# Designed miniproteins, single chains, part 15

Each design is a single chain, and the fold is of that chain. pLDDT is the mean over its residues in the fold that is shown.

## One batch from the design tools (miniprotein)

Design m491
Fold by ESMFold2-Fast:
Structure m491 (fold): chain A 95 residues (1-95)
Amino acid sequence: MEKLKEKIDYLLKNATDPRAKALVEQAREALERGDYKYALTLMAQAAIDLGDVELAVELARELIKMGYKEDARFIARQLRAAGHTEAAEEVEAAI
């Protein structure tokens, strides 16, 4: 998935805090070993930490397309906890 590598590079360049950087590095390692579910979930968490709500929703929708509905629900809960209620409802409605 060439587009996922581009999204990881974007997140790594914009992640300034240690937590977001650690999530992106773990996502890159997960992607390299073919663990797309874990990679997408970590990338979505990093996007939330960066305030990139649109990217977090996009990554949650990819989890739904792949059949990982529980991981998408987890991202919706993280969005809601971060104060992004409308984005959380958008993800939940897509499940």
Scores: mean pLDDT 83

Design m492
Fold by ESMFold2-Fast:
Structure m492 (fold): chain A 90 residues (1-90)
Amino acid sequence: SRKERGREEVEKGVEETIELIKELQERIERETERLLEEVRRRMTEEGVSLEEILEELRERLEEKARLMQEGDVEAARERLILSATISELK
């Protein structure tokens, strides 16, 4: 009922927040999966070792950390994806 607007608004706000969190989680998971697929492709098609890939990913992580410090919000997201990918490859 519209008589309980405050309660309805709080419930809607919670649902919207949960949806946004789910969307962010799904995005990070998808991008991490894509990067893991790229890693597997490079290992199988280019003959790159896991050690070389891990070193490259660490260098990319450091670069994204620098860009994030310079105010690049997208770099912060990419840093999380790189960190998750490195964790999965351990």
Scores: mean pLDDT 76

Design m493
Fold by ESMFold2-Fast:
Structure m493 (fold): chain A 98 residues (1-98)
Amino acid sequence: MEEEKKREEAKKYLIEHLGMNEKEIEALEILLEAHENKDYEGALERLIELAREAGDNVRYTEEELPELLEALKKASELVMEELELIMKENTSRKELRE
């Protein structure tokens, strides 16, 4: 429960500092949800639909699906690592009162 608050704060920090738009924020939420529930196939479908709504002509074959799923999993891990790093640095800064 406290971890959810720290993640929400880290997410807001990331959104603010990267200047993320509404579609990019939706993509971030999809990646975070995929990391939690391990549903990378569902996350890929949602991200492809989000890209199509943005006007991107996204196409992939069934042969490319395993590589796309692995890339999506890695992207979700990198996003989670970044949020954990932000949470850790914010905790350290509070202790150091910098």
Scores: mean pLDDT 72

Design m494
Fold by ESMFold2-Fast:
Structure m494 (fold): chain A 80 residues (1-80)
Amino acid sequence: EEPSEEEMKKIEELLGLNQELLDKAKEAAKNKDSKTVALYLAKIEVELNKKRKPKLPEEELIDVLSEALGLPKEKIREIL
């Protein structure tokens, strides 16, 4: 879905995402696997949050990523 891809691009621009994980997300998008795309973007945000001072609490990070990416909270917990 283009709206989901636009949302992904905004996250990429705002966070300065890791290129390797971004390439994996693009490959999944090429295969039309929007859930796998969202999972790679969630993984990038989790890694970026670990370097923030202060870090977002785990539950708040899960809530934000679930809302932004349309993923179930359980899937985001699996990435953590």
Scores: mean pLDDT 68

Design m495
Fold by ESMFold2-Fast:
Structure m495 (fold): chain A 59 residues (1-59)
Amino acid sequence: IKDFLSATKNSSVESLLNLLEKELNAPQESFNALATYLRFEKDAPVETLNALLQKYLSS
């Protein structure tokens, strides 16, 4: 997870989604919601993406 968060600073959205799927094994519904948001917000700043990941990792 820490390695995943470090990668988010330098990775494309698709790379982040692939790492998230591998690392978290999140419930399909939660993962789909996150993936949809990230693809919708392709230009979202890294800070916003990290905040979303922290939310999903802590919940």
Scores: mean pLDDT 56

Design m496
Fold by ESMFold2-Fast:
Structure m496 (fold): chain A 61 residues (1-61)
Amino acid sequence: MEEAKKIAREVAEEKYGKLSTEQIQIMSMLEVLRAKGTSVTADEFMEAARVARETYEELLK
């Protein structure tokens, strides 16, 4: 779970200004899948998408 959140934050920060919020959420989920393989849980996908969105919105403040 913590690794998924870390990946989500890194994707949001790296892709800030280059992608839409939805694209950042999708990219975060894909990077979590890449790191953890098919053993990743639905909860980890949902949490990664949420953290990516929240991080991106915080960067806009």
Scores: mean pLDDT 77

Design m497
Fold by ESMFold2-Fast:
Structure m497 (fold): chain A 64 residues (1-64)
Amino acid sequence: MAQAQRVAARFQEQLDNLDIQIKLLEEEYKKTGKESDKKMIELLKKTKADLQAAQAELLAQLQA
């Protein structure tokens, strides 16, 4: 199996799951007002951006 294709699929799945988690935490934050929830949302958004950057670099290396 092509490793690059499997890696790309796994990254996309993780990104989609992060979007769902962020949305759920945003709804929970609206109900609770906890700053810890807000900070977790910001951390997850940063993690998503970092994963997108890592995916681009890794795929470039695997296809070089």
Scores: mean pLDDT 78

Design m498
Fold by ESMFold2-Fast:
Structure m498 (fold): chain A 93 residues (1-93)
Amino acid sequence: DLVKLYEDLGDAAERKGSYEAAAFYYEMVASLYIRTDPKKAGEAYLRAGEAYFKLGDYEKAITLFQKAIEYLKDDPEAVERAKKLLEEAKRKM
């Protein structure tokens, strides 16, 4: 299962503080879920954005948080979480 492989690699990279690699793998997870499970795609974009935020790449984090909001639009709690992270990233710019 390719999705499971990328999820496991992203989680392992995040645990090691390898945030660039974690972001890459979470974006791959998101791309694989776009057509089959938009909510899971949004959750993966949110995790990728958080990884770029930890790297200090606020421009990429903002872009990914905006994508997360688009895919999570039917989940009010997830949208609120993503919007708070988006506002925090914008304050860092």
Scores: mean pLDDT 89

Design m499
Fold by ESMFold2-Fast:
Structure m499 (fold): chain A 85 residues (1-85)
Amino acid sequence: MKQLSEKELIEGLKELLGLSEEQARKLYNWDKEIAQELYNLMKEKKLSFDEAMEVITKRRTEGLSPVAADIVRIEYDLAKEIVEE
């Protein structure tokens, strides 16, 4: 998939997740790469937010040490907090 601009990604996240502009911008600024991957999985594969985050977490923790994998999971829990505001 072609990488979306900041504006396109923020608007897309607002539409898919029902977020305010402030919430979508917080999610984008938290991690731009994960925000783009999340949008792609939700839009193209019709996954829910939780399903998309599970896929991303699995991909990002594969081959990592247990400690490194736990850090990745904590960072992804922060994204969930932004969406659940």
Scores: mean pLDDT 77

Design m500
Fold by ESMFold2-Fast:
Structure m500 (fold): chain A 67 residues (1-67)
Amino acid sequence: AEHVARARAIAREVSARYRKLAEEQGLDTPEQRAALTGEYGGEVARRTWPEGQAILDAFDAERAAAA
């Protein structure tokens, strides 16, 4: 339950910041909106699951070394 609450709090914080940025900069092209969405998703993922990212990177490195 606390992990879900933490993830939602992070998503709300990041979403609020990116909404402000979009409003201030008037992002209205599909390319600008796609770039903003990518950055938003990336930041939420990193903040929500930083340990998970390190673990996945380690597994990917092991798999690459085995090839």
Scores: mean pLDDT 64

Design m501
Fold by ESMFold2-Fast:
Structure m501 (fold): chain A 61 residues (1-61)
Amino acid sequence: DEKRKEFLKQQIDLGVREVKLAVEITVLKKYDTPENKEKIEKLRKELERLTEELARLEAEE
């Protein structure tokens, strides 16, 4: 039970971060500026890493 609750918490935390990054990218895309393009690129890389980590976590359980 405790280990399963810890797993679910980690999965939820990663999922929330993934959604937040996706929303941030979407908002930044509404404003076409050089600064936003740089931020989008950085956020996309972070989103990719989190998506990969979440997929690995789900595969283990």
Scores: mean pLDDT 77

Design m502
Fold by ESMFold2-Fast:
Structure m502 (fold): chain A 105 residues (1-105)
Amino acid sequence: DEVERLAEETLERLKPLIDELVNTTDPEKAEEIKEKIVEILLETYERFKELGARARSSGYPSLREMAVDLLIEAAEIIAESQDPESIETALVLVGAAITAHELAR
């Protein structure tokens, strides 16, 4: 599944940035990391659009499906707005997506 593969690759790219962000006490460094995360999410949103929207099966989603859906939602939020509230919401969703991805192993 091209969408699942793209999501996995993107979450692997985002994990070290999220880890760096949570360990950073420098506001300027935190801003730079957030900007990199936003850039990755905007890039990922365009790639998801090129692959087309995929209907997921209804019912109990797997942790893998949950990770993909959370990442798509984070990318959509950033594509619509990059205000501080939208960035914070997207960061929380990315964190949840990374957790779901790691637990799916």
Scores: mean pLDDT 82

Design m503
Fold by ESMFold2-Fast:
Structure m503 (fold): chain A 62 residues (1-62)
Amino acid sequence: SKLEEFKEFVEKYLKENGKKPLSDELIEKFLEANNYDVEKAKEEFKKLLDSLSKDVTDEDLY
């Protein structure tokens, strides 16, 4: 299913970025917000994660 494909993608991406796993409910809602378009959902998720992964040092703002 589209949900299963997107869930697998999200789990892999979060693991690669050292983030906590998301609940199935949140993953499904994110996919639903993108009209079950897995490609669009993946792109939007990458954008969100990219903006979050840049703030690795809370004490050193460069």
Scores: mean pLDDT 72

Design m504
Fold by ESMFold2-Fast:
Structure m504 (fold): chain A 73 residues (1-73)
Amino acid sequence: DVASLSDREKLGLLLAYAEIAEEERKKRGIKTTLSAEERARQAFEVFSASGALDQFLRALLAKYPDLRVAPVA
């Protein structure tokens, strides 16, 4: 259950997805201005502030059921 995850684990899921999205953009030759880590932190802050973080993470896990928490430094 997403609601039982720590903030660090939630950020780790966002980071794992941001890395997948970054790799997809690189394969398409799309230039990016933000790193995966920066995108993950921005998403965490925005969704946490709006109360939408858990809904977003549930949608991510539905699309990427094998998504694992990435290590957050």
Scores: mean pLDDT 79

Design m505
Fold by ESMFold2-Fast:
Structure m505 (fold): chain A 81 residues (1-81)
Amino acid sequence: SAAARAAQVQAQGDLATRSVGIAMEGMTDHLLSGDQEGAESALRTAERIVQEATKLSPEAGARAQAEMDRGLREAEERVAA
């Protein structure tokens, strides 16, 4: 049903956004510890989640991308401090 599909998209969009947040926190922790390879791996994970969310729904992808952009800004601020 349309309602069941909408609920599934919403749930997967929420999961994608939270997963991106976790990956971006991991990226920042790796950067602060000097682990460049770990940071790059975490960023690639976030990028993949955003891409998969975008394939599910443009709105879900936009939400996941916004979380990734937020994480990038936070990482830059924390690394610069």
Scores: mean pLDDT 87

Design m506
Fold by ESMFold2-Fast:
Structure m506 (fold): chain A 71 residues (1-71)
Amino acid sequence: MSVEEAANLIKERLPQALKVTKHKSYEELASAMLEFYESLGITDKEEQKRLIEKELEEMREEAKKLGIPVP
């Protein structure tokens, strides 16, 4: 998956994602996530997309616990 494609997915699904990470942009967050998956040997685009979706669900719960408004 491309960094731009992953960043757009994050922006669409969880606009407040940057408030629960230390990353400065959606592109930086997306790059970090993809680099992590590739370090685990996960290079398949569909598998990377599935893992991003799962991570966004976990980040959404974290945002709620921190009192950060999420859509």
Scores: mean pLDDT 78

Design m507
Fold by ESMFold2-Fast:
Structure m507 (fold): chain A 61 residues (1-61)
Amino acid sequence: DAPLRARAERGAAQLREALLAAGASEDHATVTAKRAQEAAIAGDSRAAMREAVEGLVAAGG
């Protein structure tokens, strides 16, 4: 689904910026955003949300 992939890509880009703003390394931000994007594209919204939340907690405390 092209619309789903586009939304997942935009969400991943926003997550990456949020992780960097929270103090994450570039590697952590990139890997976390990619995992969330892959889960979202696979239709696993819970896994995508878990990746985002766990990544933000690890970055910001």
Scores: mean pLDDT 81

Design m508
Fold by ESMFold2-Fast:
Structure m508 (fold): chain A 77 residues (1-77)
Amino acid sequence: GVKDDASLLSLEKTVVETATELIGKEATEEAVKRGLERNPSVESIISALIDKAKELGIDIVEFTDRISDAVEKRLLK
């Protein structure tokens, strides 16, 4: 977030919850772990989630659009 780290933590939770709905809890947890191993950031987590969705044969455009929409909706509240 622009002001504080709490906004970034809320964004991370939104991304994880959205991914869980799309690819399931187990796949999401594995991807989050991979992302954190690369770099402990929301961007790294999103990148790892996209990689996992691709491994599962999910349409990456649809997957990224769904995550982007969830993030935008959170920020517009």
Scores: mean pLDDT 75

Design m509
Fold by ESMFold2-Fast:
Structure m509 (fold): chain A 114 residues (1-114)
Amino acid sequence: MRAALEAAVEAAERRARELAREKGIEIEASGRLAAAFPSTAVGDPSFYAFIENDALLDARLRARDPDLYGPFVTLDAEQRLLGEREVRSAREYLDALGAVMTRAQEGRAVAAAF
């Protein structure tokens, strides 16, 4: 691996841990962004707020790691669609959000298998 990419990933992992502590979200001991999709957090609104934080998605990492980028882009794209929809209840919104998070986590698991 290239030293510059390794340093960028290390910096992103440190920032992810800082933001998780501030938001009260637990990250697995590995601390990798790839490991930030715990199955138990899929329905947690705090976990979604963590994922929406663009400070974790530096443009260089988005360009260099399609596996890490893919799930976050899927969440952002579908969240924009939800934001453009006229959802009539908070429950409908949360159910749709939970489905988006589940799909993103499933995508992460598939990418990890390769």
Scores: mean pLDDT 43

Design m510
Fold by ESMFold2-Fast:
Structure m510 (fold): chain A 80 residues (1-80)
Amino acid sequence: DPEEKVEAFVKKYGLKLTPEEREIVVKLVSEGYSPEIAFVALELVTGNAQLMEALPSEVIKNLDFEALKEAVELAKKLLS
């Protein structure tokens, strides 16, 4: 369930989202992106770095950067 995955991530990292931002992350997770990719993509588009500051550098380096680029483009379309 994408909504449960997003809620678990919000609670684990203490993330703050608007209702619109939450809907975007849920949509990204429903499209098959990991919660890490979905939240990092949203934060890159909004400029509000929360998860990116909390994740260890090794986790950031191991992200699928092709999937991240695709998720960023989708997040931009959903925010417009």
Scores: mean pLDDT 83

Design m511
Fold by ESMFold2-Fast:
Structure m511 (fold): chain A 85 residues (1-85)
Amino acid sequence: MEKIYEEVKKLLEEAKELFKKRTKENREEAVKLLEEAKKLLKDLPKEQQEEILKEMLEIEIEDSFAAMESAIDKLIEKRKKKEEE
């Protein structure tokens, strides 16, 4: 049980680092790590499951904000290109 908790924590930390790199390939790898962590949650007590789910939600929220920033940057680039043409 404790060993599974440590393994889940390591998967979450690796996923966080991959999301920080903001590349498509790293994001896809991070999602796979979160899916592996979700599979392991079934073997954890409810209290630890709630803790891990909260941490996963925080990671997903951070990724959503990063994706929104990237979308805004693309819109700014597209507008600048139209002004140069």
Scores: mean pLDDT 74

Design m512
Fold by ESMFold2-Fast:
Structure m512 (fold): chain A 60 residues (1-60)
Amino acid sequence: SSKRRAASLYTAASINESGAYANELIAQRNPANREKYLADSAQDRALSEELRKKAEELES
């Protein structure tokens, strides 16, 4: 159970990292909304880090 939950959290973390990268690319192409997309990217990266920590705690 805990190992499967950890795996799911690592997957979710990876998805959020990909989302952050996509938002950074959108920010580069849309300067009018740059701040919004960079804020979304920062949030996705923060969520990714939180999910990784939760996964690591479940494996400890």
Scores: mean pLDDT 86

Design m513
Fold by ESMFold2-Fast:
Structure m513 (fold): chain A 88 residues (1-88)
Amino acid sequence: SLEEEEKKLEKRLEELKKEKEELIKKLQKETGIDFSSLSDNEQALLADKLIKKGEATELAFELNVTIGVIRIVEGVKETIKKRLEKKK
């Protein structure tokens, strides 16, 4: 059901946010930059800059991908919510 899919997406979002938090901790240790004070957009932009400079590229790439996946999953979740409201 759509309600079960929404629950799966919510659980996936919590897991992705946890992964993002761990990646930020690792990047802060390697780069000395405080990523936690930055918005998601600023974190993605900084990660892209690090990749282009060849600095902490694996972690920066993983952070960028994780932020992108979070945005996609949130978008899908909102679509499901709208569909559930229409099927009342």
Scores: mean pLDDT 80

Design m514
Fold by ESMFold2-Fast:
Structure m514 (fold): chain A 97 residues (1-97)
Amino acid sequence: MKEELIERLKKIIEALKSINAPQDVIDAVERALRILEETGDFDAVKEHLARLVLYLRGEPATWERVEELTKKPLMELFDELVQALLERYPELSKYLE
């Protein structure tokens, strides 16, 4: 699981760089990768990804919304991230689909 998530996060980072996505979004995904690589703390990764998903959707990061996302399995939350990225940056479809 950890190695699979590292590979998927790296693929997303490369896709974001390829479309010249905003640096704050690239930095946020790179931060998730660093948390995962350095700590292996899946709960910390889930909280960070949940907040990023809400940001990408233009939704407020309230406790209830963050908790709803972090209750999901990490892989489902990762799928939510990919969908949020594709909705905000449709150009990513050629790299992530």
Scores: mean pLDDT 82

Design m515
Fold by ESMFold2-Fast:
Structure m515 (fold): chain A 57 residues (1-57)
Amino acid sequence: VTLSADEEKKVVELRKEVAPLLVNVKDQAERNAVIQDKGKELNLSNDAIQYTISQIK
C-alpha cells in the first residue's frame, strides 16, 4: 500500500503513541489490537494502521 506524505506523518505519530503502550506486550494479537485501537483514536485510515503494524518488529 502506498501512503501519501500526510498519511506517513500520521503513521509516525501513531508509532510514537503506541511505543510506550507496547513495551511490555509480547502477544502479537494484543500488539496488533493496541495499534488498531490507537490508530482509530487518531483517525488514521485502515491502510495507515495496517502499514504501521507491518513496521513494528
Scores: mean pLDDT 77

Design m516
Fold by ESMFold2-Fast:
Structure m516 (fold): chain A 85 residues (1-85)
Amino acid sequence: SFLQQVNDALETIQTSKDENKIKQALDTLEKLLHDESISEEVKKLIAAQVIHLPGKEMGKNIPDSLKEQARKLAQEGLEILSKEK
């Protein structure tokens, strides 16, 4: 399920010290947010999690090389959450 992929990616970002694994997890979250087959309701659930990626707790293991990717992804999440129906 999409939510399982989100949970696995977020766990990797929080627990891994491997830059390549963290990059793959960020790429997975970005792919899910851009997936046209995923409903706006599910994308809002994903967005609610990814806005915390640059945060102290969630982003503590994100290397400097990936911080811009995490920030951009969080910004995309904020834009999704800001959509009026």
Scores: mean pLDDT 81

Design m517
Fold by ESMFold2-Fast:
Structure m517 (fold): chain A 64 residues (1-64)
Amino acid sequence: AKEAFEVTKEAVEYGRELGDDEMTRRVQGLVLKSTEAGKKEMERLRQRVDSAKAEAAQRALEAA
């Protein structure tokens, strides 16, 4: 129960950072059906954020 709620909260935060409301809504819907399904979509959303951060870090390293 708490786990599903936490996954939903994280999805909202990541979706806001990416400006992707549809992805956030998709994760929320999946969590209602299965917490595991929600986690899988959350992992994809997290990868998008991590990729953006990795690219920024690589550019900073090359600029040094």
Scores: mean pLDDT 68

Design m518
Fold by ESMFold2-Fast:
Structure m518 (fold): chain A 66 residues (1-66)
Amino acid sequence: MREEAIRLLTEITGSGEEAEEYLDILKETYNVSTEFILRLLKALKNKDKKELDELQKKLAERLKKN
């Protein structure tokens, strides 16, 4: 799971080290799981609008609670 998320982030950032740091920053900043980030990255890569909408709603609910 973590390795898959790092791989997808590496495709975006161009660097495995930057990808790992961004994954940890995203988890800390948004208080989300590695699984959530992996789902988001897969949906972005696949242009899955339905999955992106569902994940955006979940993230918005978490952010409004802070």
Scores: mean pLDDT 75

Design m519
Fold by ESMFold2-Fast:
Structure m519 (fold): chain A 71 residues (1-71)
Amino acid sequence: ISSFTGVHYVTNKAKQAADNLNQAIKNNDQAEIDKYQGQLDAIKQEQRKRSQDDNVPGFGRAISAGDVNRL
């Protein structure tokens, strides 16, 4: 649960950054676009590192409700 909430936090943060990026794009604010895009890229890189080092076999299965029906 604790580790799952941590992963949820990272995902939620990425979603927030993407939403802010979309807002900046709508406003044609190049400075903000560059800022949020850099932030989103950093989050993606961290997520990739965690995914590779986590070594949690059930993690991918738990994400999909459709996959859980098989259990």
Scores: mean pLDDT 61

Design m520
Fold by ESMFold2-Fast:
Structure m520 (fold): chain A 91 residues (1-91)
Amino acid sequence: AVAAELLAAVRELAAAAGTTVTAAQVAAALQALAAVTTPESLAAREAALPAVEAEALAAAASEEERALIRTSARAHRAALELIRNDELVPA
């Protein structure tokens, strides 16, 4: 389910940018992120994400921008959860 949530969120972000992504591309990006992630950097990102999201939302000039920020935060949370759980296979 979390892998499907990541794919859905990344596809939503891609569509907003006028492009598309495949499940294989998302899986490759997740594996690349996992390869440079330590337990310490994972914990730090998880701890920082709510404050970063709140600050970005407060600075946003439009509801469209706020929607993209929320979708980006959902994608980031899903990616970190998959890395924490070692769920890095193509979905």
Scores: mean pLDDT 81

Design m521
Fold by ESMFold2-Fast:
Structure m521 (fold): chain A 62 residues (1-62)
Amino acid sequence: AVPAEERRREALRRAAILLAGTDLSVREVAYRVGWPSLATFTREFTAAFGVSPAAFRAALHA
């Protein structure tokens, strides 16, 4: 079985791909990758990537 941390990391990687390659809102990205709340998703994404999902998207479109 894949550890929960590896499943979380893969979901966050998929979220980063969706933020970069689609016009989905941060809330919709969180929902699509299976996060229970936007607040939890934002905290976990920020811990993994060092920036919030919104800041991550903004940097790619700068």
Scores: mean pLDDT 79

Design m522
Fold by ESMFold2-Fast:
Structure m522 (fold): chain A 57 residues (1-57)
Amino acid sequence: GAEEAYRAGYAAGKAAAEGNKEEADRLGQIAHQKAVEGGGPEAARAAFEGLGKGAAE
């Protein structure tokens, strides 16, 4: 759901900010999968919000 998409996005963003491209790509795919499983725009939005927050911190 949205919470899982956000968590995966956050982890992906943080990995990207740390220069770990391989882990960022892996976690980004998980965030996408969780957004699709959520079945709606809320889950997709949560994934992108997580990505931005993870990258900023």
Scores: mean pLDDT 79

Design m523
Fold by ESMFold2-Fast:
Structure m523 (fold): chain A 84 residues (1-84)
Amino acid sequence: SAIEELLEVGRKLVEAVLNGDREKAEEYLERLFEIASSITDPADQAFALGFLRLLIEDLRQLGAEDLAERVEEFLRELEERMRS
C-alpha cells in the first residue's frame, strides 16, 4: 500500500532527523515526495495531505525548519495538482 509506505518513510525521516543524519533525512524526504506524487485514489490523497501537514509540525518541533519548508512547498504543489 502506498499509504503504508508513506507512513514508514515518514517515520524513517523523523528518526534520521533525531539522529542528526542529514544524508538519510534528504534521501527519505525525496522518497516521501515520490510516494505522495504516485497516489491517485482521492481518499488516499486526502490522507496523504493530512499526514504531510502533521509531518511539517513534527519537523519544526525537531528544529528541522529547512526540511519542514520543503514539505510545505511540496504540499502546496500537490494540493494544486489534486484540485485540477
Scores: mean pLDDT 86

Design m524
Fold by ESMFold2-Fast:
Structure m524 (fold): chain A 62 residues (1-62)
Amino acid sequence: TTKYVGILLEATAKTEEEAQALLDKQIKALEDEGKEIVDIQTAVRKEGDLVVVGAQVVVKEE
């Protein structure tokens, strides 16, 4: 049976655009490692003067 693994990623910056760019780099790093990404769900929250963008990435594991 195919296994699926959830990976939680988070990036924090002063703007949502900067936080999203950092998160996109982390997702790209997973792809470059050869991980098969099957789903990505994102959420944004404000934490004081900072913006936190999180992602739940589901990867297919053999």
Scores: mean pLDDT 82

Design m525
Fold by ESMFold2-Fast:
Structure m525 (fold): chain A 93 residues (1-93)
Amino acid sequence: VSVTASPSRSEATAGEQTTVTLTVTASEAGTVTVTASQNGETLASASASIAAGASVTITLTFTPKAAGTVEITVTVTSAAGSATVTLYVEVRA
């Protein structure tokens, strides 16, 4: 199983609501789970179904609490197994 994800943006500002649209492509059919977290806290999560070799668009809306980094973890779970990719959004004060 392989997964690729592309974010609509890679920068955010602390205390401001941010919307990130992810284009996710998977080699196998299954479920895509996306989680945005900062300093061990989950800010937003979403899930969608995906077909083999297809792309889905997933939108996350969250407000970063502090300057630093928000981690976006994209996991595809299928009958053949799972794959994960991590993206980073830089948060400015």
Scores: mean pLDDT 83

Design m526
Fold by ESMFold2-Fast:
Structure m526 (fold): chain A 64 residues (1-64)
Amino acid sequence: LIPDLPRISAGTPVDVYIPYVLAVLERRGRATIEEISKETGISKGVVQIAVDHLLDQGVIERVP
């Protein structure tokens, strides 16, 4: 695995990206990892980590 990207160190890096991911979801109501990545410029791997973090906290929900 790549040491830095698409993985991130725990803590601060996720916090940095969360506002951008939330902004996309708030505008669209829902979005895919690909759509969030395109709109924010964040890599898909990092977006996926941020989305998983938000899902774990119950802030958002995954749509089948």
Scores: mean pLDDT 68

Design m527
Fold by ESMFold2-Fast:
Structure m527 (fold): chain A 78 residues (1-78)
Amino acid sequence: MKIKVILPDGTVVELEADTPEELFEKLEREIVRAIIDQNVPSVKITINGEVIDSRDYEKLKEAIEKLKDGDVITLTPA
């Protein structure tokens, strides 16, 4: 599946993955990059209208398992 990730600076990154686990790994990389670039302790992740803190690992995994092709994820500083 392909999803779009909107970073805090407005940059759009496309992630492509065959499994939710692979998608989680790729998204975690973008989350870590956003945390470093924004110099914040965490980011808020908006997925299909749900807002999840990047430190809530279980909730983030559950939301990723529900993702569909063409879905958009937005990252904002916490």
Scores: mean pLDDT 81

